# Designed miniproteins, single chains, continued (3), part 4

Each design is a single chain, and the fold is of that chain. pLDDT is the mean over its residues in the fold that is shown.

## One batch from the design tools (miniprotein)

Design m8105
Fold by ESMFold2-Fast:
Structure m8105 (fold): chain A 74 residues (1-74)
Amino acid sequence: SQLDEVEAIFEELKKEALSKIPEEYREQFESAMEKVLKWIKEELEKGPANLEGVREFLRLFIESEIARIKEKAE
């Protein structure tokens, strides 16, 4: 299903991002990621999504969250 494909993309990108985040910020990052996944799942209930668009959105979201965490740490 498209939901399974979205979850696979999410887990791949989350795992990659977690390797780049200090341990003390991982819980905060995972919380933010779970909120965005919930939003994506709710949008999928309204109609089919472009999977490449989902991947691009998640990459940009992750980059933004990593930047925000680094700014807060400095």
Scores: mean pLDDT 80

Design m8106
Fold by ESMFold2-Fast:
Structure m8106 (fold): chain A 73 residues (1-73)
Amino acid sequence: MIEEAIKGDPQAIAEMRKLVETGDEEARKKAREAAYEAFLNGNVQAARDLMAPFREEFKKLREKYKEEIEKFN
């Protein structure tokens, strides 16, 4: 359940992260909302864990951007 992930259940967090990685847009939206609620409830670690797939996507974007910068230098 989304509520368990918000409370910091590692199994629920892991299940939501797997759904985000499959590219399901609804699951991605729910994960972001769950991370926000976890943060508001003081579960900062749960919020970070729920946002981890998005952070990994951002790292890949930065890596691609770095390649473009190197191409112009």
Scores: mean pLDDT 75

Design m8107
Fold by ESMFold2-Fast:
Order: sequence, then structure tokens, then C-alpha cells
Structure m8107 (fold): chain A 80 residues (1-80)
Amino acid sequence: MLLTPEEIEEQIVLAVKGMKEKGLTDEQIAEAIAFALVNAAKRLGLTLEEIKEMIDRVAEKVGLSEETRNLALELVEKQL
């Protein structure tokens, strides 16, 4: 079964929490978020606006800095 956008968001949130617990850098976390969202966009046909909304919700749920959030968005925009 194809994952829904909501299920993908939940998986990203869990992955980011695990990455923070392992002491990964903000850059590594931003790259991982961007990679997951680019793959989701290509698979599900998500728009850039839907991706921005997902980044904002993930950032709120896991406590990402504005800098990390902005870096993830820039990396997504470069790959789309």
C-alpha cells in the first residue's frame, strides 16, 4: 500500500526524534527531512506548498530551530 502524506509525516517525526537522541547535527537532520520529502513528493505528487506545510508541522512536533527548518526547505527546493 502507498503511504499517505499523514503517515509519511508521522514517520519523519519519529525518525527526527531518533536522530536528535543519537546526537546528529542540525544539517544531518535537515538533509534527512529533505530526502524523505523529495521522495514523497515524487511518489505522491505533492506540491511545494504541501511540503512547506509538512516541514512546519514536523518542526513544531520535534522542536526544530528556524535555521534547521529553512535549510530543509532550501534542500527540498533544490531537488524538485
Scores: mean pLDDT 82

Design m8108
Fold by ESMFold2-Fast:
Structure m8108 (fold): chain A 95 residues (1-95)
Amino acid sequence: MTLEEQLELHERWGRFVGELMGEDPEELAELARNREKDPAAQAKLTALVQKILERQDDKEVLLELLEFALEEAERLGDEEAVRGIREEIERVRAA
């Protein structure tokens, strides 16, 4: 993974967190990209991620997390991860 690919992953994660938490997705993408250089940005992202993790028992939140993981696995061409995540999404939806 190149530095550019890593920064793009951080941006996509920040947008996802923003959308899921009702924050501005583009602001969270910018914070995520710059988190290594900005301790305040890192703290804000950590707090939001912890809130998401506390909501993992929420079926809709879990599905959003799995769909994000699926898209990233597809970008990496990891066919085995894609299959496993799709099976997990189906299990969560069926529960």
Scores: mean pLDDT 79

Design m8109
Fold by ESMFold2-Fast:
Structure m8109 (fold): chain A 74 residues (1-74)
Amino acid sequence: MPSKEELIEELKKLVKEVLDKMGKEAIENQGVPEERVKAWKEVWFKYYEEEAKKLSYEELLEAKRRVERHLKSM
């Protein structure tokens, strides 16, 4: 059974990948400058780290599954 800390670490990796893909889409589809996307990704990555710490073990499992599903659809 993964620990809460392990789930948070896994979520962080998945969130980073989602933010990277979203950032590329923003650059390609909306002409957002790369430097702005980089700053946006840093802010949101930190935000999601703090949010993950607030979640219970079960909520972390659900969040991980949702993010994984999101990545598969991208």
Scores: mean pLDDT 81

Design m8110
Fold by ESMFold2-Fast:
Structure m8110 (fold): chain A 79 residues (1-79)
Amino acid sequence: SEEEIVEGIKEYVERLLEWMREQAARGTPVEQLQKIRDTTVQGLDEALATLPLSAEQKEEVRKLKEEFREEANRIIASV
């Protein structure tokens, strides 16, 4: 169950990054992409605070959050 939650978060983040790349290519304003980045990071912080994850699973989600932020920043910089 917790393993399914972590995998679901990973899949969601990967799909969101793909969508963000498509939006950047279409000329979506930087401010909108920044809002999506910030909202997603906030959501991942909330998940870390509230979900009954093991220490190892929390570390996996923290790494996923940082990888998401770094990649989202690269996408935003490409606009």
Scores: mean pLDDT 85

Design m8111
Fold by ESMFold2-Fast:
Structure m8111 (fold): chain A 76 residues (1-76)
Amino acid sequence: SKEIENMAKLIKLLLEKKEEEALKYALENKVPQELLPKVHNAVDLILKNNGKISVELLTEVEGIGKGAAEELLKLL
């Protein structure tokens, strides 16, 4: 889905500390503001887990279900 693609792109940019590029991407792709807390929470959890990403970790983000986590992991 476009939502999952946008989340994956923003997570990657923020993990690389490319905050300006992340903001530009969100504006150009009209990413809903409601999606941004999920993105930031995912980045926080990944960083706390030493950069290791799993379906279980992504599912800890409020509003990310198992199916969305599985699709997101494929793009990360």
Scores: mean pLDDT 87

Design m8112
Fold by ESMFold2-Fast:
Structure m8112 (fold): chain A 73 residues (1-73)
Amino acid sequence: MSVAEKLDRLEKSDADPETKAGGLIVILSEALEQGDRELAERAIRLLEEVIKELEDENVKELALEVIEKARNA
């Protein structure tokens, strides 16, 4: 399964926000390793949407840190 297919499945899943955030962080990492900037930007956008629904401040802080690092890479 491609990283893009993983992203599409996660976006459409009924998983809780924390689970989606974790999955998106993994997908973002894989996209950056592959040099796929378009896929990384898609993952960042979806992660920003999921962050609005996060109740766990630790998960939210980690997600925001990962987005910042990805944008500065």
Scores: mean pLDDT 80

Design m8113
Fold by ESMFold2-Fast:
Structure m8113 (fold): chain A 78 residues (1-78)
Amino acid sequence: DEAERELERFGRTGSDAIAKASKVPELQAEAEKVAAETYGEMRRLIEEGADVSEVRRLANEGIKRLQELADQAAAKAA
């Protein structure tokens, strides 16, 4: 299913961002929180039968935030 593929894609991005933030514990914790909250909300939307476009929009918002956190962690670690 397309929605399940969006969920998997987000999971990979979240895992990568958390790994990249690992050298800055406070940012890693924030990335874990953002990833968990977004993943849970995506899963809930899928269970409720929401359009894939709604799930994708939420995924894109979460990915943007996770990328910002990963970049911030990289800057602080350098």
Scores: mean pLDDT 83

Design m8114
Fold by ESMFold2-Fast:
Structure m8114 (fold): chain A 80 residues (1-80)
Amino acid sequence: SRAELLEELQKRAEEAIEKKDYKTLAEVAAEYLRYMGLDEEAEYLLEKAPEIETEEDLRALLEEAVARAKPAMEALAAAA
């Protein structure tokens, strides 16, 4: 179910945070975006995930992914 998938993603994120594994945290964020239907943005995060070494790298990547998702979210809102 959707709830079970989100629970799995949350658990993986918590484990990655404890290990300071920002690469895995970026991969979890990509799966969350895919769950939301933002497949192109998820693919972009996965492509860049291997380059993530620090929390700052992760933040920069997430900010870029959000900026890329904004037009798709606005189009979805306009269609609603």
Scores: mean pLDDT 77

Design m8115
Fold by ESMFold2-Fast:
Structure m8115 (fold): chain A 93 residues (1-93)
Amino acid sequence: VKVSDLTEEQRKKFKLKVLSLFGIPPDPEAKLGRANAVVIEAGLRSVGYPLPRLLDPELKVSEIPDEVLQRIFDALKKVDPELAEKILKEAGV
């Protein structure tokens, strides 16, 4: 599944569900924060999917790029494919 192919509402729900795995509150207007940016980067690196650039901690959850969400989802599919499918269903995909 490509994140760019999701409807706006599916993408919003998907983003919040994926980020909740890192303990990030389901608030699209909340800033990501330095601690959460570090946790996401460390998590992706630990499973062999490092981000090409560090996430901006001042970025709102709603502003996280689709390419970052796609990388997180691809990593999740490799580590826990059942959880990845559950997140898609909960997002209405």
Scores: mean pLDDT 74

Design m8116
Fold by ESMFold2-Fast:
Structure m8116 (fold): chain A 87 residues (1-87)
Amino acid sequence: SQVQQQTQQAIRLLTRGDQYLSQSTQYADQGDVDQAISYGRRSLDYYDQAVQVAPSSQRPFFEQERDYGQSQLQQSIDLGRQRQRRS
């Protein structure tokens, strides 16, 4: 069904967002704030695309995942900035 295809596409986009978030967190942990921000922006772009593609019935789930990812990214970058200042 179209709904199933939209859900699968949204899941693929969410998974890509999670991968970029993971890479952003790794760069932040190393104190590489510029790379952390770059990968973080890509992560958020994928989360936004997942929300847009998701069928209306599933959209609240993808919005929650996006908001969670955005929160994790902000915390990670803030910690990376602290590490960069002490290096």
Scores: mean pLDDT 88

Design m8117
Fold by ESMFold2-Fast:
Structure m8117 (fold): chain A 67 residues (1-67)
Amino acid sequence: MDEEKQKKEFEEIEKSIDTVGQQAFDDQVAKHPDMSDDERAALKKRIDDAKKKNLDVVKDDEKKKKS
């Protein structure tokens, strides 16, 4: 019961993070249209790393509440 709810919530959070990440990527590319392929790949990697960290924080926060 509890784990099913948490899994669905996590999946929704993951989709939300993906949407925000895509918007951030598009915004940076729009601001820097002269960006090289290498720079775009580096930016994409940083956004993906940030997404993963955000997901890890959500997992940690779920296990370790503020006390």
Scores: mean pLDDT 71

Design m8118
Fold by ESMFold2-Fast:
Structure m8118 (fold): chain A 99 residues (1-99)
Amino acid sequence: DEIKKIGEEFKKLVEEMKKTLTPEQRQRFARLYLELNQEMLDILNRYKRGEITEEEAEKRFQELKDRYLAEMAKLGPKVRELGEKFVELSEKFYEILKK
């Protein structure tokens, strides 16, 4: 079950985050990660409605990833590193939802 694996990976990343990031870094990261996921869901919904092509959706996902990872990097190198792992997990989840 791909979704269960994503859930277990998410739990591990949350525990790593609690051990490695300050409370301020965690709160700022959580906001950025939530906003990223909301925008990814908007792209997925547009794709599912036939408003954009798969190629356009993939380009928009990459642009979102680059933008939010750059913002996470401003919070510190550990936030960027964990952010890359969390973003990869979201991408896997949205690929399942796209099917």
Scores: mean pLDDT 86

Design m8119
Fold by ESMFold2-Fast:
Order: C-alpha cells, then structure tokens, then sequence
Structure m8119 (fold): chain A 92 residues (1-92)
C-alpha cells in the first residue's frame, strides 16, 4: 500500500536511518544524549526557523549565541530533522 505520502515518509525514515548508521548511532535519542544543552538550542532554533518559513509553526526561535557550533552528533540530528522537514512540507 504505497500511497505517495507513505512512500515519502518511508524514504525519509530510510535516509534518516542511513545518516544515523554512518555516524555510528542507533537512535536519535543516543545522538541527543551526547549533545550539550547549547547544541540542542542551536538545532531547535534552526528547526523552528525552517518551520516558520514553511508556515507550519508560529513560535519565536530560541536565542542562541552567535558563535555556537554543533558537534558531529548535533550535525547528524540536524540532517535527520531536515530530511523529515522536507517530507512534511511536501505532504502539506
């Protein structure tokens, strides 16, 4: 039962899994557990900004220091989030 929405969601899930496996992580929870609170704020800010641009969310992004950077784990979490955000925008 391959609806277009179901197919896009499945492809996003498979891509997400590959990104995690290439980074040596089993779950998103494992990636998040290795991140600092500041890194979680950076990822959250980028996700909220993307959702606001797409008209999906109407909340202000969290404040983060301009020099804040992401670890390898934070970059993996952001890549996974971006894959799912792209599908969410297409399904709308």
Amino acid sequence: DDTEAGRLAKEALEESRKILEEAGLKTLAEAAAKMTEDEIRVVSRLIVERLREAGIADVPPPEVAADATLSAEGKVLLQVAEVHLDVLVKIR
Scores: mean pLDDT 71

Design m8120
Fold by ESMFold2-Fast:
Structure m8120 (fold): chain A 74 residues (1-74)
Amino acid sequence: SEYLEKAKKYLEEAAKAAEAGDIMTAVRYANLAIRYLVLSGEEEKAQKVFDAVRQGLINRDPQLLAKELRKIVE
């Protein structure tokens, strides 16, 4: 699916941004990934991305966000 390919690309970009400590860029890419996951019918994965972003923001921890996003990409 074209939407799944876009979701994977944006998840990879989100993980890289989080690894670099750029949490705002990571959140922007994660939100794009959520959009394409929903469009592809991958609602469970979209929920996992949402939960990863929420945990990263609540804990103010870009490395936690990176770790959780990497689990979803792989």
Scores: mean pLDDT 87

Design m8121
Fold by ESMFold2-Fast:
Structure m8121 (fold): chain A 62 residues (1-62)
Amino acid sequence: GSSERLRRLTREFEELVRRLFAAAPGQRPPDRIDPLRPPSSSEERAAVEAGLEALRRAVAAA
């Protein structure tokens, strides 16, 4: 189903992003980015937002 496909694509995207940030000094995205589940805690939400912000900054710096 579409939800399972989205989860797989998200997992692959997370791995790709993690690998790219591992090669870039000073930045690390959060380990858990799940588009099928919204962040339920303030910490999870902050981690997701921080990861997205770090990604956007890395892209802007490139």
Scores: mean pLDDT 58

Design m8122
Fold by ESMFold2-Fast:
Structure m8122 (fold): chain A 61 residues (1-61)
Amino acid sequence: MSPEEQKIKDSAIKMGLEFSKSVSDETVLHLLRSLMDKEKVPEKVKEETIKEFKKIIEEKK
């Protein structure tokens, strides 16, 4: 993953954690996918971001 792709991933995860304070985990995942689609993030980066975000949510439970 390039430094630019890593920065996008880190930013999306931070945004997802903020959303998770007010909405369900399922809704956050949907919102993150929608935002990354709007920003035209590559599919591979989207998949890695969602995978890492799911791990963070699971570890918090």
Scores: mean pLDDT 77

Design m8123
Fold by ESMFold2-Fast:
Structure m8123 (fold): chain A 80 residues (1-80)
Amino acid sequence: SLADKLRQMAKELEAKGDLLMSKVFQRLSDLAAAGKMSQASRDLALQSIEYYKQGNLREAAVKATSAMLIDVGDEVDAEL
């Protein structure tokens, strides 16, 4: 599933010492598992995985953070 792919990416990033991106992918995996991911967020998350496979780490990080902000922006106290 998408949730499993995102969880695997989080583990690989943690193993490489990228703790920030590991947490981003963990959150995306939890959203996907809960059925709370929009189609736009799913598409961005899949694009991020493809960029990581290509070694384009910058674009991968941009796509992953964009995916997270679409569906979790309201759960972050950004209004306060």
Scores: mean pLDDT 78

Design m8124
Fold by ESMFold2-Fast:
Structure m8124 (fold): chain A 93 residues (1-93)
Amino acid sequence: SNPFLEAANVFGALTGVRLEPLSVDDTRFVARVVGTDLELVLERNADGTYSARLLRGEEVLAEASGAKSALEAAARLAQIILDDPELRALLEP
């Protein structure tokens, strides 16, 4: 699998969510958090760093940026969510 799919799988394993891929390309991955209206976005930035975001529509609920890999970005985002009871509750159906 590509690096974004591996990173998304790690995010799912850490948070307990199921992800439905919506789009995958060389620079960006978007998945729906199953049972919610939330999306996970993983991207490679122009400077070669990686970002992970949890979105509700156009609203950024949580973000990890400046990571050296998609996996690092996804893991840091998962930790931000797990450390915040309000964000963690949003992942529940």
Scores: mean pLDDT 87

Design m8125
Fold by ESMFold2-Fast:
Parts: structure tokens; C-alpha cells; sequence
Structure m8125 (fold): chain A 94 residues (1-94)
């Protein structure tokens, strides 16, 4: 449920500073629940998002853009199928 996904996200935030590896695992589970997809699919999507972030941090914006767009389209597609408003936390990188 969305309530379970929210709780997992809150727990992940609390653990992010002390246990970042476990925080990441909780985010994958929360994402899978929120999107209604298998954990493996959520993990692949998160890895693509991480790859895009690494490219941005390296200044490779042109290479990052198609990956970021693919992740965005995939999230939008799943949200549309479920008809559930997914609360996006805007990464403070506008």
C-alpha cells in the first residue's frame, strides 16, 4: 500500500546517515510498492537514476539526459497504469 511505501521511505531517510546500504534497500522496496512493480524492476530503475546522477556529477550532461528521460518516462508510465498520484520528492537539483 501507499502507507507502507511512505513508512519505508521515512525509515530510509532516518537510516541514510548511519546505514546508507540498508536505507537504499528500503528505498527500493518503497519504490516497488509505490509503483506496484517487482523489486528487481524497481532496483533496475534506481540503478539507471544513480547512473544518470554520476554522469551529471562528472559534467556529462548530454550523456545523462537520455537516461534521466528514460527513468522519468518509465515512472510516468507505471503511475499512469496504476492511477495513483506518486509523490515526487524533487531532488534539489533544478
Amino acid sequence: TLEEARRLMEEAEELAATDPERARELLVEAFALALGVPREEAERLLRKAEEAKELVDAGKYEEALPLAQEVLLRVAEVAERLGIPVTRRELKVT
Scores: mean pLDDT 69

Design m8126
Fold by ESMFold2-Fast:
Structure m8126 (fold): chain A 64 residues (1-64)
Amino acid sequence: MAEQMAEAGRRAAEAGDGAGAAAVGHDSKLSGYPEAGREAAKAAEEMGDALGAEIARRSVETHG
């Protein structure tokens, strides 16, 4: 579970998919694996997707 979530988050972040990464971020928070969400937020922000970045951050931030 956790490894699969991290992998999905990393792939979504590399592709600039903030929405997909946000979903992984939420799941990773529940599993105590928030790094995937943070990487996704960073990638989305670099792509200029401020809304996607904010969604990804919020999926993780309340536990960080």
Scores: mean pLDDT 58

Design m8127
Fold by ESMFold2-Fast:
Structure m8127 (fold): chain A 68 residues (1-68)
Amino acid sequence: SRSDVVQRLKDELKEMARNMLAAGEPVEHVLDMVDTALRGAVRDGLISPEEAEQIRAELRAFIDELSG
């Protein structure tokens, strides 16, 4: 289902973000990774632009929490 696609994408992006931050990557590079992945998912028709904005907001909050 579409909700399963959205949840899988969120889980994958959160795992990548955790790993990048743990490796010492700057927050700006982690956010760029998220933006690139979401643009690709919208382009490929996996999610809507509106869903991408919701996921982006959630990932930003998640990254902020992990970064302090």
Scores: mean pLDDT 86

Design m8128
Fold by ESMFold2-Fast:
Structure m8128 (fold): chain A 78 residues (1-78)
Amino acid sequence: AVTEEEFEKALAEFSARLKAAMDAGDLEGAIKLTEEAIKKLKEMKAKTTDPELKKKIEGAIEHLEGLLKYLKELLKKL
């Protein structure tokens, strides 16, 4: 079963890697990291039976989908 701790750790690892890519100006890497994180969160949501944890994962997916759209628009301007 997916735990709150596994979810929080996944987000923290993603945030650290995203920051490193953005600090390096690697927009393509940032997009790839965000797409992989969304995929992982969707897999975690499918394995989650706790409604509160599922809601938190859904919120994170929605936030990252918005971020992905933003990053893709930035890449188009370069």
Scores: mean pLDDT 86

Design m8129
Fold by ESMFold2-Fast:
Structure m8129 (fold): chain A 65 residues (1-65)
Amino acid sequence: MDELREQIDEMGELFLSTESNPKARERFRDLLEQAKRALDAGDFTQAQQLVYQAYIDSVLVAQKS
């Protein structure tokens, strides 16, 4: 589904444009890549869970800063 892939790309662009911590960027990028692989495999449930995890991680990093 194109909408979820677009959301993954948009979320990645937004987070990576604002995040300067290299470890947080690497973790976030890894989660988004895993979500894209799940989409390519047709596992939409796994893809959504990985996107949600990336979102939660980005929020927690922002709160601790």
Scores: mean pLDDT 73

Design m8130
Fold by ESMFold2-Fast:
Structure m8130 (fold): chain A 100 residues (1-100)
Amino acid sequence: SLKEKIKELAIKILQNVESDPELALEYAKELYKLAEEYYEELKKDPEKLEEFLKKAKELEEELKKVEIKNRKELVELLLKAILKLMGFSEEEIEKIFKEG
């Protein structure tokens, strides 16, 4: 499923962000492509698009309040935000981060 592919890529990004940043970037590019496909499908449903845009604004305001100590924390914060926007629950995100 799309969710399983996103989960696998998220785990691979987390596992490689410190040890192999170039490989982590390649997985991030694959995730970005899946996110674009998700957004194109979302545009076909005005109600879901409105909910997505509302969540995006809320996450942008939350991100403005965060102090980032290093690149790993930045990647983790952005990845968590992307997963939330793509409909992952807090529990699903916690499991992904535990595996990464």
Scores: mean pLDDT 78

Design m8131
Fold by ESMFold2-Fast:
Order: sequence, then structure tokens, then C-alpha cells
Structure m8131 (fold): chain A 83 residues (1-83)
Amino acid sequence: MDIARAALAAARPEVEALLAAGRVQEAALLAGDTLAEAAEAAGDTAAAVGYRVAREEIARRGASPEAVEAAMERGRAAAEAAA
């Protein structure tokens, strides 16, 4: 249950280090990749698809607040469709 939260907690030091260095897009991509890998490892294919779609949107648009919000909505819709 909530393997995504555990995976983010484990990746938190690396994500925080990237944020402290001003590498905001890399931090967002690392968090997204970590969540997708954790979902795949748990056998949650629908959640993994959602996180992959969100990660690709962030990679394409950058890590602005608007782009991250749009990526999260797109990922959520993809996960629901894959379930």
C-alpha cells in the first residue's frame, strides 16, 4: 500500500539535493521515474503508466508549476484509463 510514498521518501535526499542545486526539472523527473519504477515493482501497471505519462509531459514542458499540474492530471487520466 502506497509504495509511491515509500519510494519518494527513499529518493527524497537525491530530490532535495537537485532542488538545492537549482536543478528543478531533474528533481521532478527523478521523482516521476522513482514513482513509476515503484509502481512497476508492485505490479501496479495502471499507476506505472500514469507516472510515465506525467514524467514525459514534464520532460517536454519543463518543471513549471503549471506544467507539473498538467502532467499530474494527464498521468491521473492515463492511470484511470489503464485500470
Scores: mean pLDDT 72

Design m8132
Fold by ESMFold2-Fast:
Structure m8132 (fold): chain A 88 residues (1-88)
Amino acid sequence: TDDEIRTRASVALGESVRGLREAVRAGDQERFEEIYRETKTLLNELMDERGLDEETRKEVLQLLDELARHITDREKVSLAVNKIVNLI
């Protein structure tokens, strides 16, 4: 169901945020890029399953990019996660 897809997105983003923050603390750029790519792939799969339009998909991916760039800003990250989940 749509709610199950949103729950999967929420859980995946929570795990991704945790991993991205750990990678930043460790100075592990390779691990950061790996988690980012995995997250982007998963979100694309979930958006495909939901049948979202191109405009909404672009907004989700822009929010993911903003989340990754501002990963140390807990408030900005939380807002981006909530917006992504609500769009999916």
Scores: mean pLDDT 88

Design m8133
Fold by ESMFold2-Fast:
Structure m8133 (fold): chain A 69 residues (1-69)
Amino acid sequence: VPDVEVPRLEVTDTRATVTVRNLGDQPVVVTLLVDGRPVKTVVVAPGESATLSADVPPGSRVEVEIRPA
C-alpha cells in the first residue's frame, strides 16, 4: 500500500487545489477528477510533494484519486 498523505484539498467556486506528499518508497499517480472525469494527472516520486490545481465549474464534484504508479 502506498504511504501517501493529502494534507490539503481546497475547493472554491472556480478552482480546486490539492497538495500530495509521497511518504513511501514507490512513485504514485495522482489524478484530479471533476464530475468523475480526470482533468489533471501527475506522478509524484518517493519523498516528493506536488500541488495540482484545476479550474472547476460551479456545482461540480471534485475528487482526488491516488494509485501506485
Scores: mean pLDDT 75

Design m8134
Fold by ESMFold2-Fast:
Structure m8134 (fold): chain A 80 residues (1-80)
Amino acid sequence: VLELLERAIELAREAGAEDVAALLEELKRAYEEKAPDRVLAQLLTAAALQAIGDYLDGRISEEEYKELSELLKQIGEALD
């Protein structure tokens, strides 16, 4: 999970999706602090919605969005 989170944070920052990166850093801290599953799910959902918003606003490319979306999916599966 931590490796996937670190990759997603790095990708979001490289793409200029700073709000997505901030939400994923908050998710990483919550995970390390053993926050309840509901909190982790809320932060992951917020990051996914922000990524869609950044893509629709033209802030990130379609390729960047697809790569980030796949990492977010893998993080969600690893948190189950």
Scores: mean pLDDT 84

Design m8135
Fold by ESMFold2-Fast:
Structure m8135 (fold): chain A 76 residues (1-76)
Amino acid sequence: MPAVEPLSEEEREENRANWEKASKVPEIKYSAAEIIGRAFAGEGLPEEVVEALKANNIEVPRTVERAAELGRALRP
């Protein structure tokens, strides 16, 4: 059972804002659930998603980082 700290209220607000910004980017063809799922599986973010986020000056949402951390903890 993974022991990761929950996001703070400020981090949750920033994460929500970043996801809202990402959802408005037409180049990102993946849903939030697909992106989180890929990070959790250890596949990382698709290159097109990384490029689209950078082009729109959007930071990678904290939820993605937490999913990758959780995936690494569950997959030795």
Scores: mean pLDDT 72

Design m8136
Fold by ESMFold2-Fast:
Structure m8136 (fold): chain A 62 residues (1-62)
Amino acid sequence: MELEVVAKDEETARLLEAQAKAIPGVKSVRIEKRDGKYVVTAEVENQEAAAQLEMLGFKRVS
């Protein structure tokens, strides 16, 4: 299951990546630059990790 958040700049994206990686059950995190913005994507193993990422501002991708 994947969740993503859009960051205004690279620094914000790095902070979100670090916070996401600290959550138990987060399998991987990546940062992608698209159309002048930074997308932070996290892959999770369980619903508890997904809920914690949603509290951090991440949204489930369809």
Scores: mean pLDDT 83

Design m8137
Fold by ESMFold2-Fast:
Structure m8137 (fold): chain A 85 residues (1-85)
Amino acid sequence: MKSALEKLLEEFVSPETARKLEEAIDNFDYEKVKELAVEVARALGLDPERIQKEIDEIFKSDESEEVKKHRINQLLLDAIVEARR
C-alpha cells in the first residue's frame, strides 16, 4: 500500500522520486533522504535550505527512528501542501 507521502510525490513530483525517497526513509539513510528531500523542494519551488535544515535537525534529535521517520514524512507532506497553495 502506498503512503500518503508517496501518492502525493507521484502526483506533484514524479513516481521515480516518490519511490526513491520512500526507500531512503524506510532504510533510514540520512544522506539519501537529505539529497532527495532537497530535490523535491527544488522541484516544488520551495526553499531547499529550509527543508535541509529540518531534515538535519530530525536526524540529530534524540528521538526514536520511528518518530524521526514520522517527522520526515510530515515535513514533506506539509511542503507539498504549501507548494500546492
Scores: mean pLDDT 81

Design m8138
Fold by ESMFold2-Fast:
Structure m8138 (fold): chain A 97 residues (1-97)
Amino acid sequence: MNRKELAEEALKELPKLIEEVEKNVDDEKLRKAAKAVALAAEFKAKEALGEELSEFEKEFVKRVEEILRRLQAGEISDEEAIEELAKLYEEYEEYKK
């Protein structure tokens, strides 16, 4: 599949998915965790389209990918992954202030 086409589609769809998560997910930690994953995918899509990421944004993507890798490898539980991703999203909110 074309990397650029996937990146363009991700940039269109990810903001909508974040909005649906905010509307439909009552659990605050799960909502923050889902937003962290969506945001990392958005940064990765922007980089694939030739945009330069800040050092914070690069580290954010790397940390989200490491949490998801550990989850997929069975090294951490779903609950631990949700807590780590939610904290990472809170770090992003502080960065944006």
Scores: mean pLDDT 78

Design m8139
Fold by ESMFold2-Fast:
Structure m8139 (fold): chain A 62 residues (1-62)
Amino acid sequence: GFEEAFERALATPKSEEQREAIEYTGRALRAIGERVDEAIKEKQETGKMGDSSVSEEEIKAA
């Protein structure tokens, strides 16, 4: 399935540049998802949309 293909792509030996790009993209998507979840929770609690922006530091830490 899609999950298997994605895992295979990550596990397949690649150039260092390609590997870094894939890892960075994965971290960026994870950080964005977390920020969006926080914004949704804040809106449910206060009726006001939270800030869903993501910094470079958050992407690197995710």
Scores: mean pLDDT 64

Design m8140
Fold by ESMFold2-Fast:
Structure m8140 (fold): chain A 98 residues (1-98)
Amino acid sequence: MSVEELIERGMRLVREGLELAKKAKTKDEEEEAEAKLIEGASLLLEALESGDERAVEAAREAAELLREAAKHVKDKDIKDKLLAAAERLEEAAREAEE
């Protein structure tokens, strides 16, 4: 995948995952949201390896969306994983700028 495709697909998955998290009423639905959010975060981490400024901006936006999704999930383990993914994206984005 190109950096542009990684950013586009990653951000789409993070946005879809956030919408699922907002609508989730069961643990299974929260796990579906988690799967999309974590996959999106992984694609953005791969994009950050390029050092592209667009990947840095996308990763920071995705970190905020992951934190927002964590507010909507009730399962503690899922919430902790989303917050950890957000922190990892912020750290990777900061390292990519340096």
Scores: mean pLDDT 88

